# Designed miniproteins, single chains, continued (5): the designs that were tried, part 43

Each design is a single chain, and the fold is of that chain. pLDDT is the mean over its residues in the fold that is shown.

## One batch from the design tools (miniprotein)

Design m17475
Fold by ESMFold2-Fast:
Structure m17475 (fold): chain A 85 residues (1-85)
Amino acid sequence: MYKAVIKVEFKSKEALEEFGNELSEIVQKFKPLDAETVFLSETSVELELTFENKEKAEEFGKEIEKLAEKYKDKIKSFSVEIEEV
């Protein structure tokens, strides 16, 4: 199994809420085996999603990177890591 770890901090709470709505649609499309969300602050979140194979985890990571590019002017920090579990 493979895990996608996403860490993102936004410049505003409103930007996080907008990103979260679009992220929810992507998560529903990819259907992870497990999904954990930790809100570190009103503008910062860490997401951990587990996938059955590396290809699916990497495809998910690429879609999230595209979403982050759309929100780049509103993002303070962003990272995606794919790891084997």
Scores: mean pLDDT 84

Design m17476
Fold by ESMFold2-Fast:
Structure m17476 (fold): chain A 76 residues (1-76)
Amino acid sequence: HMEEVEREAQRLIEEAQKLIEDAKTSYENLKKGAEVNPEKKDILLKNAEKIYNDSMKKAQELLETARRLLEEARRA
């Protein structure tokens, strides 16, 4: 039981780390796209920030779920 829950939590942590790294890469690519489009720079940057923030929020939710699973494992 404990090992299974801990393994599940580790998988969620890995998924969150991948999301964070992917979000950072995507954000940088979107910012570069905004720089070559002066007419839409402001809206493109806002969209890039929203996508980045949404991904970071999802990663935080995964980390919170992992934390709760580890807490449950300690109580079992």
Scores: mean pLDDT 82

Design m17477
Fold by ESMFold2-Fast:
Structure m17477 (fold): chain A 79 residues (1-79)
Amino acid sequence: SSLVSGYVQDENGKPVANATVLIGSKNSDFKVVKTDANGYYETEASAPLTVIAFKGGFFPSEPVTISSAPYTANLVLQR
């Protein structure tokens, strides 16, 4: 497994705290983490994987797919 990390921001570039980040791997396995006060999240997961952010009041983020290094997914939430 690899450390997957990134930042969740809104459409204005402001950090989104306490956003739900879903990290899905193949075969429907998934992990769920929450962003901190700076919009940061990290978790251990194995590529290939897809990362999506969710927060009440926003549309789901565009998915980011990670097949190999770098294991970084920055996500944007829009209203």
Scores: mean pLDDT 84

Design m17478
Fold by ESMFold2-Fast:
Structure m17478 (fold): chain A 82 residues (1-82)
Amino acid sequence: EPPPLPLEELERAVEEARRLVERLLERGEMSEEEARRALAAVTIALLLAQGVPAEEALERARAEYGVEEEVETLLANLKRLE
């Protein structure tokens, strides 16, 4: 397998994505619900890259951002990939 992106570069990209989401929210171009979903997705990606199991990463994002339906959908999709 090709080596994963260096963790430092991935963390930087994740932080840039968070800043973009926050800016869109501040400008009124994104709802609070959309912002929470985007931040949850970015957080899941970072946790997975850090070696956190998918279920645990999804649970942490759910707890932090309250995105229950999004997490349920992702968990269902992961079970289908078994």
Scores: mean pLDDT 69

Design m17479
Fold by ESMFold2-Fast:
Structure m17479 (fold): chain A 77 residues (1-77)
Amino acid sequence: MEKLEKAAKDAEEKARSLPGVKSAKVTITPDRVEVVLTFDDSVTDEQKVRLAHEAARAAYEAAKKYGIDVPEPPPLG
């Protein structure tokens, strides 16, 4: 249980460090990763998609680091 919380917290800190992200909330479960972000008004919809993808990758990497097996986020194409 604590591993999931620690991975989510590490992912949230990384997501919040991304330029244009105001807040980040990450939830990691064995079945999925959920990322909720808020953005600066200057951030475009295209940038929001990229930032969300980067945050999802951060959550996946954090989960993997703590030995949590979660689905890999789809590539941004």
Scores: mean pLDDT 77

Design m17480
Fold by ESMFold2-Fast:
Structure m17480 (fold): chain A 86 residues (1-86)
Amino acid sequence: MSEEQELLEELRKLAPEEAELIALSLIASRWAARTQSYSIPDFLELAKKIMEIAPELLKELAEKIKNKAPASELQKLAEEILKKLE
């Protein structure tokens, strides 16, 4: 199994709903841009931390994605989630 397949499989266990997976991917992308880290193990650890500390905000982000909210709102909420993880 590739590292990408392993990441997707683990993310599906944490967030089986497609919109939640998209939300996690957006947060991971923003985190990678801020930290310049692209490690798959770090992304899995980040995803688990989000599910523990801010599951309600992740669900809110997923709902905004489903409702086709503007990219600026999605990015702002993703950054708020990341701030709570610091």
Scores: mean pLDDT 71

Design m17481
Fold by ESMFold2-Fast:
Structure m17481 (fold): chain A 90 residues (1-90)
Amino acid sequence: SLVERGREAYLNRDYDSAIRYFTEALARDPNNGEAMRGLARSYISRGDYDKAKEVAIKAIDNGQTQVAFHIAQLLELSGHTEEAEEIRKY
């Protein structure tokens, strides 16, 4: 699956490929929480914290608040507390 390929790319620290696979997975299934978490982790690992926040906001808009809170926790653990707080206040 695209999600599995994204995970494999992430584990190999190929964050650009991971982003492509998870983005394609979300294009096919916008409610795929595993792909949202994988995409956000990949953005965080690449240093794209605002893009990770955008993924979390989209998760909230899709009714997936728990996915968004997991992404907020990942941002907070990466030292990006402001972005995490913005997600929680959205």
Scores: mean pLDDT 89

Design m17482
Fold by ESMFold2-Fast:
Structure m17482 (fold): chain A 79 residues (1-79)
Amino acid sequence: YKFSPEQLKILGEMQRIIEEIGKLIESEKDEELKKEYMEKLEKLARQIEQLIENKASIGTLEKQLRKLKAFYEELKKKI
C-alpha cells in the first residue's frame, strides 16, 4: 500500500493541478459552465481516488496526470 517516491511525486503534481483547476473554475462568470467544469473536475478526482485504492502503476498515474493537465489547458483557453 505504501507509495514509491516517484508515485508520491506524481500524486503531488496531480493535487497541485486540481487546486489550480479549482481556482480557475471559481473565476468563471457563467454559472452553468462553472457547474459543468466542477462536475468534470469531481469525476477526475474520483478516478484518481480509485487509482490510489487499486495501487495503480506509475504508468497508469502518469496517464491520469496527462488527462488532468489536458483539462487544465482546455480551461485556460476558455476562461
Scores: mean pLDDT 82

Design m17483
Fold by ESMFold2-Fast:
Structure m17483 (fold): chain A 94 residues (1-94)
Amino acid sequence: SDLTEQIAKLIQEFVDKVLSLLTDPALAAEIRAEADELIAELRAGKVSYQQAINRLNDIVRKASRSLSPAQREEVRRELYRLHLQIHVIETEAK
């Protein structure tokens, strides 16, 4: 659906931002793989938008171990913004 594709694109943009802050290539590869799986499952209708946010929180938790306090705050703000955008889209779709 157009809404699912819009949400998938927003998640991809968020993940790309997180990946740009990572210096550990092994961690970056893990985060990329988990995000690609999540986006594929979202497009296939296998996960709800709330489940997608929960999985993104897990991805952010993993990434946060290698981030500075300032980078963690930036990622937290972007994740909160993404959550609000998805909530608005979900509400409009009902």
Scores: mean pLDDT 84

Design m17484
Fold by ESMFold2-Fast:
Structure m17484 (fold): chain A 100 residues (1-100)
Amino acid sequence: VKLPLLSKEEAEEAARRGEEVLRELERQFAKNRDLLSPEEAAEVERALATAREALRRVRGLIEDGDFSEEARLEMARLLETFERAALRVQMILEDALARA
């Protein structure tokens, strides 16, 4: 799969937006934890950990100033990993709220 390469400005903005999304998902999880089964809660915790780690790695690449094609491709893959994890958290929380 060929992922689009991000400019430095695009990478910084994507990381910033991702951090805002992650913060909101963590708030929603904390507020609605009691509505989740233990299995659903564990899955959300794993997905949040995956999303958090992906953003940390993106930030590390930005701070290192490495904007080679390899680093930019890695940032794109990490952001895709973040998006999939964030979507998983959102789906579990929305399903739990719909059942409450």
Scores: mean pLDDT 84

Design m17485
Fold by ESMFold2-Fast:
Structure m17485 (fold): chain A 105 residues (1-105)
Amino acid sequence: MRTETRVLLENKKLKKGEKLEAEFTVPADADRAIVRVETDKPGAKLKITVEVSGKEKVEGEFIAENGYAVLSLPGLKKGDTVKVTVEAEEDTIIKRVTLTLQAPA
Protein backbone atom coordinates (compact mmCIF):
# COMPACT_ATOMS: atom_id res chain seq x y z
CA MET A 1 0.00 0.00 0.00
CA ARG A 2 1.29 3.48 -0.93
CA THR A 3 0.67 6.27 1.58
CA GLU A 4 1.06 9.97 0.71
CA THR A 5 0.51 12.75 3.26
CA ARG A 6 0.02 16.36 2.21
CA VAL A 7 0.08 19.31 4.59
CA LEU A 8 -2.79 21.59 3.54
CA LEU A 9 -2.40 24.27 6.20
CA GLU A 10 0.03 25.08 9.08
CA ASN A 11 0.20 27.42 12.08
CA LYS A 12 -3.02 29.39 11.52
CA LYS A 13 -4.74 31.40 14.25
CA LEU A 14 -8.47 30.66 14.42
CA LYS A 15 -10.77 32.93 16.42
CA LYS A 16 -14.08 31.76 17.90
CA GLY A 17 -16.68 31.70 15.10
CA GLU A 18 -14.14 32.08 12.28
CA LYS A 19 -13.56 29.53 9.51
CA LEU A 20 -10.28 28.30 8.04
CA GLU A 21 -10.41 26.68 4.60
CA ALA A 22 -7.88 24.56 2.74
CA GLU A 23 -8.21 22.96 -0.69
CA PHE A 24 -6.27 20.21 -2.44
CA THR A 25 -6.59 18.59 -5.86
CA VAL A 26 -6.01 14.83 -5.70
CA PRO A 27 -3.10 13.84 -8.01
CA ALA A 28 -3.97 10.10 -8.30
CA ASP A 29 -6.76 7.68 -7.37
CA ALA A 30 -6.84 6.69 -3.67
CA ASP A 31 -8.78 3.85 -2.01
CA ARG A 32 -8.84 5.67 1.34
CA ALA A 33 -8.31 9.22 2.52
CA ILE A 34 -7.93 10.66 6.01
CA VAL A 35 -8.13 14.28 7.14
CA ARG A 36 -6.31 15.13 10.40
CA VAL A 37 -6.65 18.48 12.16
CA GLU A 38 -4.16 19.33 14.93
CA THR A 39 -4.70 22.15 17.44
CA ASP A 40 -2.65 23.66 20.28
CA LYS A 41 -5.51 23.07 22.77
CA PRO A 42 -6.23 19.48 23.88
CA GLY A 43 -10.00 19.15 24.31
CA ALA A 44 -10.85 22.00 21.90
CA LYS A 45 -14.27 21.63 20.24
CA LEU A 46 -13.96 21.86 16.46
CA LYS A 47 -16.50 21.72 13.65
CA ILE A 48 -14.88 20.13 10.61
CA THR A 49 -16.47 19.97 7.16
CA VAL A 50 -14.97 18.15 4.19
CA GLU A 51 -16.37 18.59 0.69
CA VAL A 52 -15.22 16.52 -2.28
CA SER A 53 -16.08 17.67 -5.81
CA GLY A 54 -18.74 15.37 -7.28
CA LYS A 55 -19.31 13.66 -3.88
CA GLU A 56 -21.31 14.24 -0.71
CA LYS A 57 -20.24 16.59 2.08
CA VAL A 58 -18.87 15.04 5.28
CA GLU A 59 -19.46 17.14 8.43
CA GLY A 60 -18.89 16.58 12.12
CA GLU A 61 -18.31 18.15 15.50
CA PHE A 62 -15.20 16.88 17.29
CA ILE A 63 -13.54 17.22 20.64
CA ALA A 64 -9.83 17.30 19.82
CA GLU A 65 -8.67 14.83 22.48
CA ASN A 66 -4.85 14.95 22.70
CA GLY A 67 -5.01 17.99 20.37
CA TYR A 68 -6.20 16.31 17.15
CA ALA A 69 -9.33 15.23 15.29
CA VAL A 70 -9.46 12.66 12.46
CA LEU A 71 -12.04 12.14 9.67
CA SER A 72 -12.11 9.18 7.29
CA LEU A 73 -13.18 9.91 3.72
CA PRO A 74 -14.42 7.59 0.97
CA GLY A 75 -12.02 6.71 -1.83
CA LEU A 76 -10.95 9.65 -4.00
CA LYS A 77 -10.27 9.91 -7.73
CA LYS A 78 -7.59 11.83 -9.60
CA GLY A 79 -8.81 15.39 -10.16
CA ASP A 80 -11.16 15.45 -7.14
CA THR A 81 -10.92 18.69 -5.14
CA VAL A 82 -10.98 18.25 -1.37
CA LYS A 83 -12.06 21.30 0.63
CA VAL A 84 -11.57 21.21 4.40
CA THR A 85 -13.29 23.83 6.59
CA VAL A 86 -12.44 24.13 10.29
CA GLU A 87 -14.36 26.21 12.86
CA ALA A 88 -13.52 26.53 16.55
CA GLU A 89 -15.81 27.34 19.51
CA GLU A 90 -12.81 28.94 21.31
CA ASP A 91 -9.79 30.92 20.12
CA THR A 92 -7.08 28.41 19.14
CA ILE A 93 -4.12 27.80 16.81
CA ILE A 94 -4.55 25.18 14.12
CA LYS A 95 -1.06 23.65 14.01
CA ARG A 96 -1.72 21.65 10.84
CA VAL A 97 -4.36 20.14 8.58
CA THR A 98 -3.15 17.07 6.69
CA LEU A 99 -4.69 14.87 4.01
CA THR A 100 -3.41 11.29 3.83
CA LEU A 101 -4.09 9.31 0.64
CA GLN A 102 -3.75 5.52 0.55
CA ALA A 103 -3.53 3.53 -2.69
CA PRO A 104 -2.60 -0.07 -3.59
CA ALA A 105 1.16 -0.67 -3.63
Scores: mean pLDDT 78

Design m17486
Fold by ESMFold2-Fast:
Structure m17486 (fold): chain A 68 residues (1-68)
Amino acid sequence: SLREKIAEEVRESLTSLGVKEENIEEVAKMILEGKSLEEIRKKLEELVGEEIARRIISAIEQLKKEAE
């Protein structure tokens, strides 16, 4: 599914950035549960900072646009 693809891509990105697995799985769960991009962005900002969070959100939006 699209949510599973997005969750996997976000897991890979956060793993590459050295984020703890428990935090990676929390974000993945939010994506799979269909939390808003605003809620996901806020969580990402807490983990990786505003600049990197913005880049990840842009990638998510692009994946959603390509699937529609």
Scores: mean pLDDT 83

Design m17487
Fold by ESMFold2-Fast:
Structure m17487 (fold): chain A 71 residues (1-71)
Amino acid sequence: SEEERLALAEATAKEIGKRIAEFLAELTGGEVESVSVERVNDTSLKITFVVNGKLYEIGISVDAALKIAAK
């Protein structure tokens, strides 16, 4: 059940990252090159994405990702 919770948090974080990357691509007239998510530790995730040659990273908590998933 804990692994299922973490998997849901990662899937949710990746969805968030894709939406943000697509929004930035639309604003800049560029393209989404990559979106990835990694588990930093048991409470933290990192979303990394590249849009129009620029790298962005956002740290989010597992708790926050799960709260968004429940909506």
Scores: mean pLDDT 85

Design m17488
Fold by ESMFold2-Fast:
Structure m17488 (fold): chain A 71 residues (1-71)
Amino acid sequence: EIKKKIEELLKKHNGDFDVEAYRELLKLMAEAEKKTATPEEQARIDAGYERDLKSIEEAIQKVKERLEKLK
């Protein structure tokens, strides 16, 4: 269910990716993985998600700031 929704978001925003949609996508991805993970694996998934979120969020933030300036 969640994975399918993530794929729909990616397809819908292909080439034009909304920052909020991207954050939602990363969160849904982590939650979907945690559904079948052990508690130990869930902690690792959360740590990985935080690292990915920071890295990707910085890139997306720069794009968002540039779009804001273009107004």
Scores: mean pLDDT 67

Design m17489
Fold by ESMFold2-Fast:
Structure m17489 (fold): chain A 56 residues (1-56)
Amino acid sequence: MSPEEQREARLLEGLRLIAEEDWAGFDRLLAELRRTDPVTAQYLEGARQAYEELKK
């Protein structure tokens, strides 16, 4: 896959993990993304915060 396709796949994986509330999987993905693609990591952190706000 191209770097762009890999980024999209990681983004969709992160969103799936949020929807499934798999926080262990999400944290593992974020640890890798903070090292390799911090912009996508920041986006997913924001998406998780939005999801958590919906549960309040």
Scores: mean pLDDT 80

Design m17490
Fold by ESMFold2-Fast:
Structure m17490 (fold): chain A 90 residues (1-90)
Amino acid sequence: PLTPEQRAIYEEALKRGLELGYKPEVAEGDARVSAAVTPLAVKAGIPAERVYSPLGFEVTVAVLTELEMKGSPLVEEVRQKIREVSAELA
């Protein structure tokens, strides 16, 4: 279940993905990744506006790169969350 904040991110990402012409299943996948990763990125000190995107997988890579460059201990938590969401989408 998504928190209210994660639901808002999911709905916005889904809408934008569909507007960009993504197939529904791709837009839904990207929206779920964005909803899961954005709150963790903000918790790690990365502003939400820098990581939110309908291209959730690309945002995920950018977030991990920034966390690794900062030496953040949240890198493994973010990786685990990405693996969980990706497994649910497979």
Scores: mean pLDDT 68

Design m17491
Fold by ESMFold2-Fast:
Structure m17491 (fold): chain A 80 residues (1-80)
Amino acid sequence: MAAEDARLAAQIEAETDATLAYLKTLPPEEAARLAQQTSDHLAQLSDLFDAAGYPVAAAAARAASERLRAFAEELRRQAE
C-alpha cells in the first residue's frame, strides 16, 4: 500500500511537470483551457485516491490540480 501510494504520487508529479512544459508551447488561450480541464480532472482524482486509501497520491493530485489552476489563472491574467 505505502510503496504503491508513493509510486503513484511520484508519477503524478512527473506527469504534471511534463504537462506544464507542453502547455507552455501552446497558444495562451488553448493552454489556459487545457490547464483548467486538467486541474478539474486532478481534483476529482485526488478525491478518488483518498477514498481508495492512497493519501500521498491524493495529496500529489491536489497539489498538481492547484499548480495547473494557478497556471491557467496566470495565462488569463496575461491575456487581459
Scores: mean pLDDT 86

Design m17492
Fold by ESMFold2-Fast:
Structure m17492 (fold): chain A 80 residues (1-80)
Amino acid sequence: SIDDYEDEIREALALIEAAVLINYLKRQGKTELADLVRAVVDKHLAAGDIDALYETVRRIGKLVDEGKFEEAKKLAEEAV
């Protein structure tokens, strides 16, 4: 069923969201935060924790959208 692919779909969405976020941060000159987001992605992928990956990327993205770059950096540092 479609539910049998939920983890694969969630992983793909997390990776797309992370790639969009990383590219945005690099274009804004926030290269250190972009590198931290990539480290978070790599760590959670290695652990196989797709729910934590998706939720962490989403939370960092929300803080970035709100202009809260220092809070986003702290969250990313705690997630690495």
Scores: mean pLDDT 83

Design m17493
Fold by ESMFold2-Fast:
Structure m17493 (fold): chain A 78 residues (1-78)
Amino acid sequence: KLKEEIEKLVKELKEKLEAGEITLEEAVREALEFLAEKAGISEEDRERAFEALRAGDLDRAQEIVGPRAEELEKEAEE
């Protein structure tokens, strides 16, 4: 189930961040890679979302990945 996979990924990333094993930037990249694989986000859109997040433009990143992630949430609930 997608929700469980997301929760597991978030937990693993938080544990690594708290342990100092990865940076916030690396955690964001892993999250975007996960979404690209699960949501069918293209490699080009994934890179654009990552660049927007690095620039602090959360609205742009959400515009790129949000609609697809929202569709997957609806599929997981149904």
Scores: mean pLDDT 64

Design m17494
Fold by ESMFold2-Fast:
Structure m17494 (fold): chain A 80 residues (1-80)
Amino acid sequence: SLKERVRRALEEGPDALVRLILEEVDYSIFVKAVNELFDELEKAGKTEEAQRLARNFGEALDRYRRLVGEKKLRPKHLLE
């Protein structure tokens, strides 16, 4: 499933996440899947795991923004 692919990419690191965003999945659908995964981790009390994956996600977003260029997309388009 998409959610399984997102989870694997979050565990593999920022480069895998960037590739998934660019080549495999619409960005808005990707963000929804990430939010669902973090909600599940918080409900399960897996705070340390959620923090680790959040760091990978943040790094991936930074790399994605640099790759596509902020001049091509308004910052909020990356969050929508």
Scores: mean pLDDT 70

Design m17495
Fold by ESMFold2-Fast:
Structure m17495 (fold): chain A 60 residues (1-60)
Amino acid sequence: MPRLFSQEFFDALYEALKSLPPEVRKKLLHQIRTFLDRLPVPKEAQEAFDAIVEELLSLP
């Protein structure tokens, strides 16, 4: 079944965050991660988001 945290959702999120300046991207990623940690988010969604964070933080 499709979920709000589907691959399409994460692909769109990755593209949006990738287009941001590094400082804004880092700050927004930290805020989103903190927000998701407060919500009852499925483990699979947390893993997918963590992978995106690692990739985005490794970008030049």
Scores: mean pLDDT 71

Design m17496
Fold by ESMFold2-Fast:
Structure m17496 (fold): chain A 73 residues (1-73)
Amino acid sequence: MSAQQLVDQAEQHIRQAQQALDQGDYRSAAQHATQAIFYAQQAMDLGDPRAPELMQEGGRIFKQAVDGIRAAE
């Protein structure tokens, strides 16, 4: 997978995670955020300059999703 393909996958999963978060589907949001972080990390390992921002955005969504799961206990 090229750095561009990894970035595209991370961006796609960030969009899906944001949509799930907006709908209160915290479990799906956490899953997509985790996949976004995974792809962004691989892009960062290849030196893609977009990857740090994607890592940070994925991490932000993941934290919000986990906080939402805990609140829904």
Scores: mean pLDDT 86

Design m17497
Fold by ESMFold2-Fast:
Structure m17497 (fold): chain A 64 residues (1-64)
Amino acid sequence: KRPAPESILERAAAVAEAGADLAALSKRELAQLIGVSTRTLYYYFPSKEEFARAVEAYVVRRLA
């Protein structure tokens, strides 16, 4: 919707870099680790696949 999804991706990338296995977590657990509601996470990323792809793209962009 607005650029707020990038804040979610940045936090997800940070917790992954800290050693969290994002692929092993449920969407509810991901939302708790990132510090957002499950409703907010589902609103911006309706599927876990979409979320994983967005986080991967964000990390690749930071390495480039």
Scores: mean pLDDT 72

Design m17498
Fold by ESMFold2-Fast:
Structure m17498 (fold): chain A 65 residues (1-65)
Amino acid sequence: SREAAREKALADVEAAREQNPEIPESRWQAVKRAVQTAADTLPPSVVVEISLSESGNILVYVYVK
């Protein structure tokens, strides 16, 4: 469901945040807003994956199954 997709995506963001405490909270808040928007506007089959590059950029992959 859309709700389950949003909950999973937010949980993944929190996990990434715990592993990268050096990244400012303002960036994580921006990522959370983007993830919530994607989950609310895309089909219920949406998947959101969070990744960090070696240069410290937060990478957000959004796709539909």
Scores: mean pLDDT 73

Design m17499
Fold by ESMFold2-Fast:
Structure m17499 (fold): chain A 71 residues (1-71)
Amino acid sequence: MKLKVTLPDGTVLEVEVESETTAVTFLVFQHGESMERARALAREILALKKGEELRFTSAGSGGEVVIERLE
């Protein structure tokens, strides 16, 4: 699935997520999440419908990250 990610500084990225493993990898390496927290967030991301968004506080930055499902 295709995600739009808005970082705390206002930077917008598009990320392709094909599986829970891809989502966990994204959350651990780009947002500094623990494996347990990353798995929980990955499941929430994979449950998003097109046009839905998820907001969380990044462990790495301490700021709000907004993820929207594009496809």
Scores: mean pLDDT 76

Design m17500
Fold by ESMFold2-Fast:
Structure m17500 (fold): chain A 97 residues (1-97)
Amino acid sequence: LVDELKEESQAIADALENGDLDGALEHSRRLGDVMSEFSEKTHGVDKSITRPLVSGMYTSAIRSITGGPEQRQRAAEETRKQGESLVEKYSKEEEEY
């Protein structure tokens, strides 16, 4: 699950850098599914905190790809940072449970 979370967040960032809106949106949905599944399995991660993060990343992807090259680059950087933060949080929850 943590590996899948990392894979999907990196795929979103890569799609944003390349201006691939369809790819970014598809991987954002998959990221949401992985986070939901992890929350159910570990009982340590509340969906009320993970859903807003995924929704934020999804909204940033749409806005950035429609905005332009500079906005796409910034969104890719922010997506990578948020992906790293989520991986760290999920890794800790998985170890504790």
Scores: mean pLDDT 67

Design m17501
Fold by ESMFold2-Fast:
Structure m17501 (fold): chain A 80 residues (1-80)
Amino acid sequence: MRTFTITLSDGRVLTVTVSTSDSPFDVAQTVANTAVQQGFISQQEGQQVVDDVRKRQPRNQRQAFHMAGRQISQIVQRRQ
């Protein structure tokens, strides 16, 4: 297992745990699902995050995590 953390613009921390065998797409999906489950973004916003990361074709889990995290942070910042 591997744990990633994102500090959002409002100081709250999103923690995501993934398998080392997960694809970059699986990581993006898990990050988006966790953010939705924790109430940081809506289900529709979570789907948009996953779709945007897929289009960018991240090469590894860390790239997928950073792409998804940046998108979530931008959504949270726009709503606050």
Scores: mean pLDDT 79

Design m17502
Fold by ESMFold2-Fast:
Structure m17502 (fold): chain A 72 residues (1-72)
Amino acid sequence: SYKEEVKKILKEIEENFEEFYKVSKEELLEKIEKYKAASKSALYNASKEQRAKIAASLELVEKLTELIDKSL
């Protein structure tokens, strides 16, 4: 039936998006690691105020990394 054909197409779209998200996850995690490395490197050249902000940002990035890793 037409309904079954539409259901099949939707499943294929979903599977393609899952594959895309897996690839995007790997790219996001790589960018996050580069950001963390750069931020840690910048910590010793930052003012006390900037250092606190960078540390808070790194903590948030760690939490986001864990969520991304567990979501996919």
Scores: mean pLDDT 71

Design m17503
Fold by ESMFold2-Fast:
Structure m17503 (fold): chain A 59 residues (1-59)
Amino acid sequence: GPKVEELRKRAAQVQASADEEIRRAMAEHPGPEGGRRIQTLVDRADAEVARLEAEAKAL
């Protein structure tokens, strides 16, 4: 339904935004600190996508 489609669209937007931030972090923060920052961005995006997908599944 439309609400499920909206939630999945939001999940895709979260992933796209995270991919852009990760790309910038890779360019701006080389080395171990950059690696930790990238992992934090990945973890946050994965958690938000999982939350949105769980909401979509509950509908």
Scores: mean pLDDT 82

Design m17504
Fold by ESMFold2-Fast:
Structure m17504 (fold): chain A 88 residues (1-88)
Amino acid sequence: MEKEIEELSKRVAELAQSNGVGDLFRKFLTGEISVKEFWNEVKSLLPEFVSDDYREKQLEKVRKALEEVLKTVKDPELREKVEKLIEY
């Protein structure tokens, strides 16, 4: 499980083009943060004074990264966690 968490987190970082998002994803999978905390922290990674359109586009990029990673999850417990994150 720990090895799969690391591999999935690296993929999320690459797909979202954000090491910060990958770190947050790892913290979520290890139980350090909740689904709500994950999305709040992702929003906090965006620069101040960006347009709402830019913000929504970046959040959509993160959601697409999560959907892509979900296709590769092997551990059933991790898959359930990723599904909860996407459904929020």
Scores: mean pLDDT 82

Design m17505
Fold by ESMFold2-Fast:
Structure m17505 (fold): chain A 81 residues (1-81)
Amino acid sequence: MEEEQEKRRRELAREIADELLASTHAALHEALGKKDEATAITGNPVMERVLTEKMGAKNIRLASADEFSAELSRLLKEVVK
C-alpha cells in the first residue's frame, strides 16, 4: 500500500530534519564559541550552498545564529512538509 510508504517517508523525513536541525544548532553554538567564521559552523559544502542560495540576501558567513537557525528551519520545513 502506498499509504504505508508515505507514512514511512514522512516519519523518516521528519526524523532527518529534526536531527539535522538539532545538530546544526549545536554546531552553530559551538562554532560561535570557538570560531568567528560562519563556515566553521557546518564545514559542509552542501549546507553552505543550500543556506547561501535559499537565504537570498545573506551568505552563511554573515548570518547570525538566530538568522541561520530560522533559515535552516524554514528550508527543512519545505522539505518535510
Scores: mean pLDDT 53

Design m17506
Fold by ESMFold2-Fast:
Structure m17506 (fold): chain A 94 residues (1-94)
Amino acid sequence: SSEEKLKESLKNMRDTLEELLKKLEEDPNDQQVQRELAAMLQLALQFLSTIPELKEEAEQLRKELAAAMAARDVQRLAAVGRRVIELLDKLIEE
């Protein structure tokens, strides 16, 4: 079903973000991992912003992501990643 396909896509996105966060924790200075995480977060936040209940939080997280990238703040980047995973998990569970 279309709902099953959506949940599978969300789970794949969540799992990819979790893997990238683990790699970032192992090597915080890996610029390639930082870029891949930021790109995946941009894609996830674009999707989350289409959900009315999540639109405001997704917009705020997008601003936080931009600020983290501009400041090269790896801890802030990781915090955005963890919050996006939490939001994706809630959508998968509901």
Scores: mean pLDDT 87

Design m17507
Fold by ESMFold2-Fast:
Structure m17507 (fold): chain A 63 residues (1-63)
Amino acid sequence: PLSPEHQQRIDNSTVATREAKKVYDELGKDITDPEKRMEAVRKATEAAREALQRSRDEYLSSL
């Protein structure tokens, strides 16, 4: 089995991917403009970063 630290890293990666996908899907189902695509990527990256931070804070709070 994975250590709690390894599991948390996997969970964080999954959460970040899921949140980025949600933001990208919401903004970008019809993004053909490169400028709008870059904006969607930026927002997805920010959402992923925030989700990772929240997940990490929740994990630390549970200890």
Scores: mean pLDDT 70

Design m17508
Fold by ESMFold2-Fast:
Structure m17508 (fold): chain A 82 residues (1-82)
Amino acid sequence: SREQLDADVEAALATLDLLIESLRRSDLPEDLKQRYISELEEIRQRLRQAREAQDYERLGRELRRLADFLTELGRAVDEYLA
C-alpha cells in the first residue's frame, strides 16, 4: 500500500542516516569508508528525490535496490572483519 511504502521510505532514510554516522565513526580504512558513505549518500538523495516527486513506482524500485545494497554491504563488512 502507499501508506506502507511511505513508512518503508521513512525507515530507510532513518537507517541510511544511522549507517552514514556509524561509518564516519568506524575504524574502517578511509578509502572504504569514503566509498560506502558516498554510495549511501547517493541512495539517500535518490530516495528523497523520488519521494518529493511522488513517484511511487520509482520509490519501490529504489527501496529494493537499497535492500540489495545493504545485504551486500553487510556481507562485505563481515568478510573484512573475518
Scores: mean pLDDT 80

Design m17509
Fold by ESMFold2-Fast:
Structure m17509 (fold): chain A 80 residues (1-80)
Amino acid sequence: KVEEAAYLIGVAAAYLSQQGIDTSERVREALRLLSKLAPPDVVIKAFTKGFEEAQHLTPEEREEAVKKADEFYEKIKKDL
């Protein structure tokens, strides 16, 4: 669902920021699109939770979240 995609994007954004990658623009674009499908409140809340929880995830969970988020991110971006 939209919430899950936003959450995973949040985890990926936090992790990619540690790699020195500026994700702000791309993340905002993805969240804007998701906000058309679900209330912006819900989308932003899920994203923020993912961003915060990235620090508490195991390395395996982070890697998996990044891969899945990147997939959703790229698919959403492709429609722009």
Scores: mean pLDDT 75

Design m17510
Fold by ESMFold2-Fast:
Structure m17510 (fold): chain A 75 residues (1-75)
Amino acid sequence: SNKERALEYLVEAATEAKDIEVQRKLVKAAVYLIQGNYEEALQLTREAYEQAKDPKLKALVKKAAEYIEKVIKER
């Protein structure tokens, strides 16, 4: 599902993140996603994207955001 794919990308991004503040936002976004708080999950994911500097990390976070947006559009 789009929710499962979003969660996988958030977890991978959190594992790659070296900045603790970026990592905390990604972990919190994953928790909100699991709870069904999709708008909060998307906001934190977007904030993590803006703060991230590494291109590989940005790509993972962007994929997570795209899948969260698909979850919101389906509900």
Scores: mean pLDDT 88

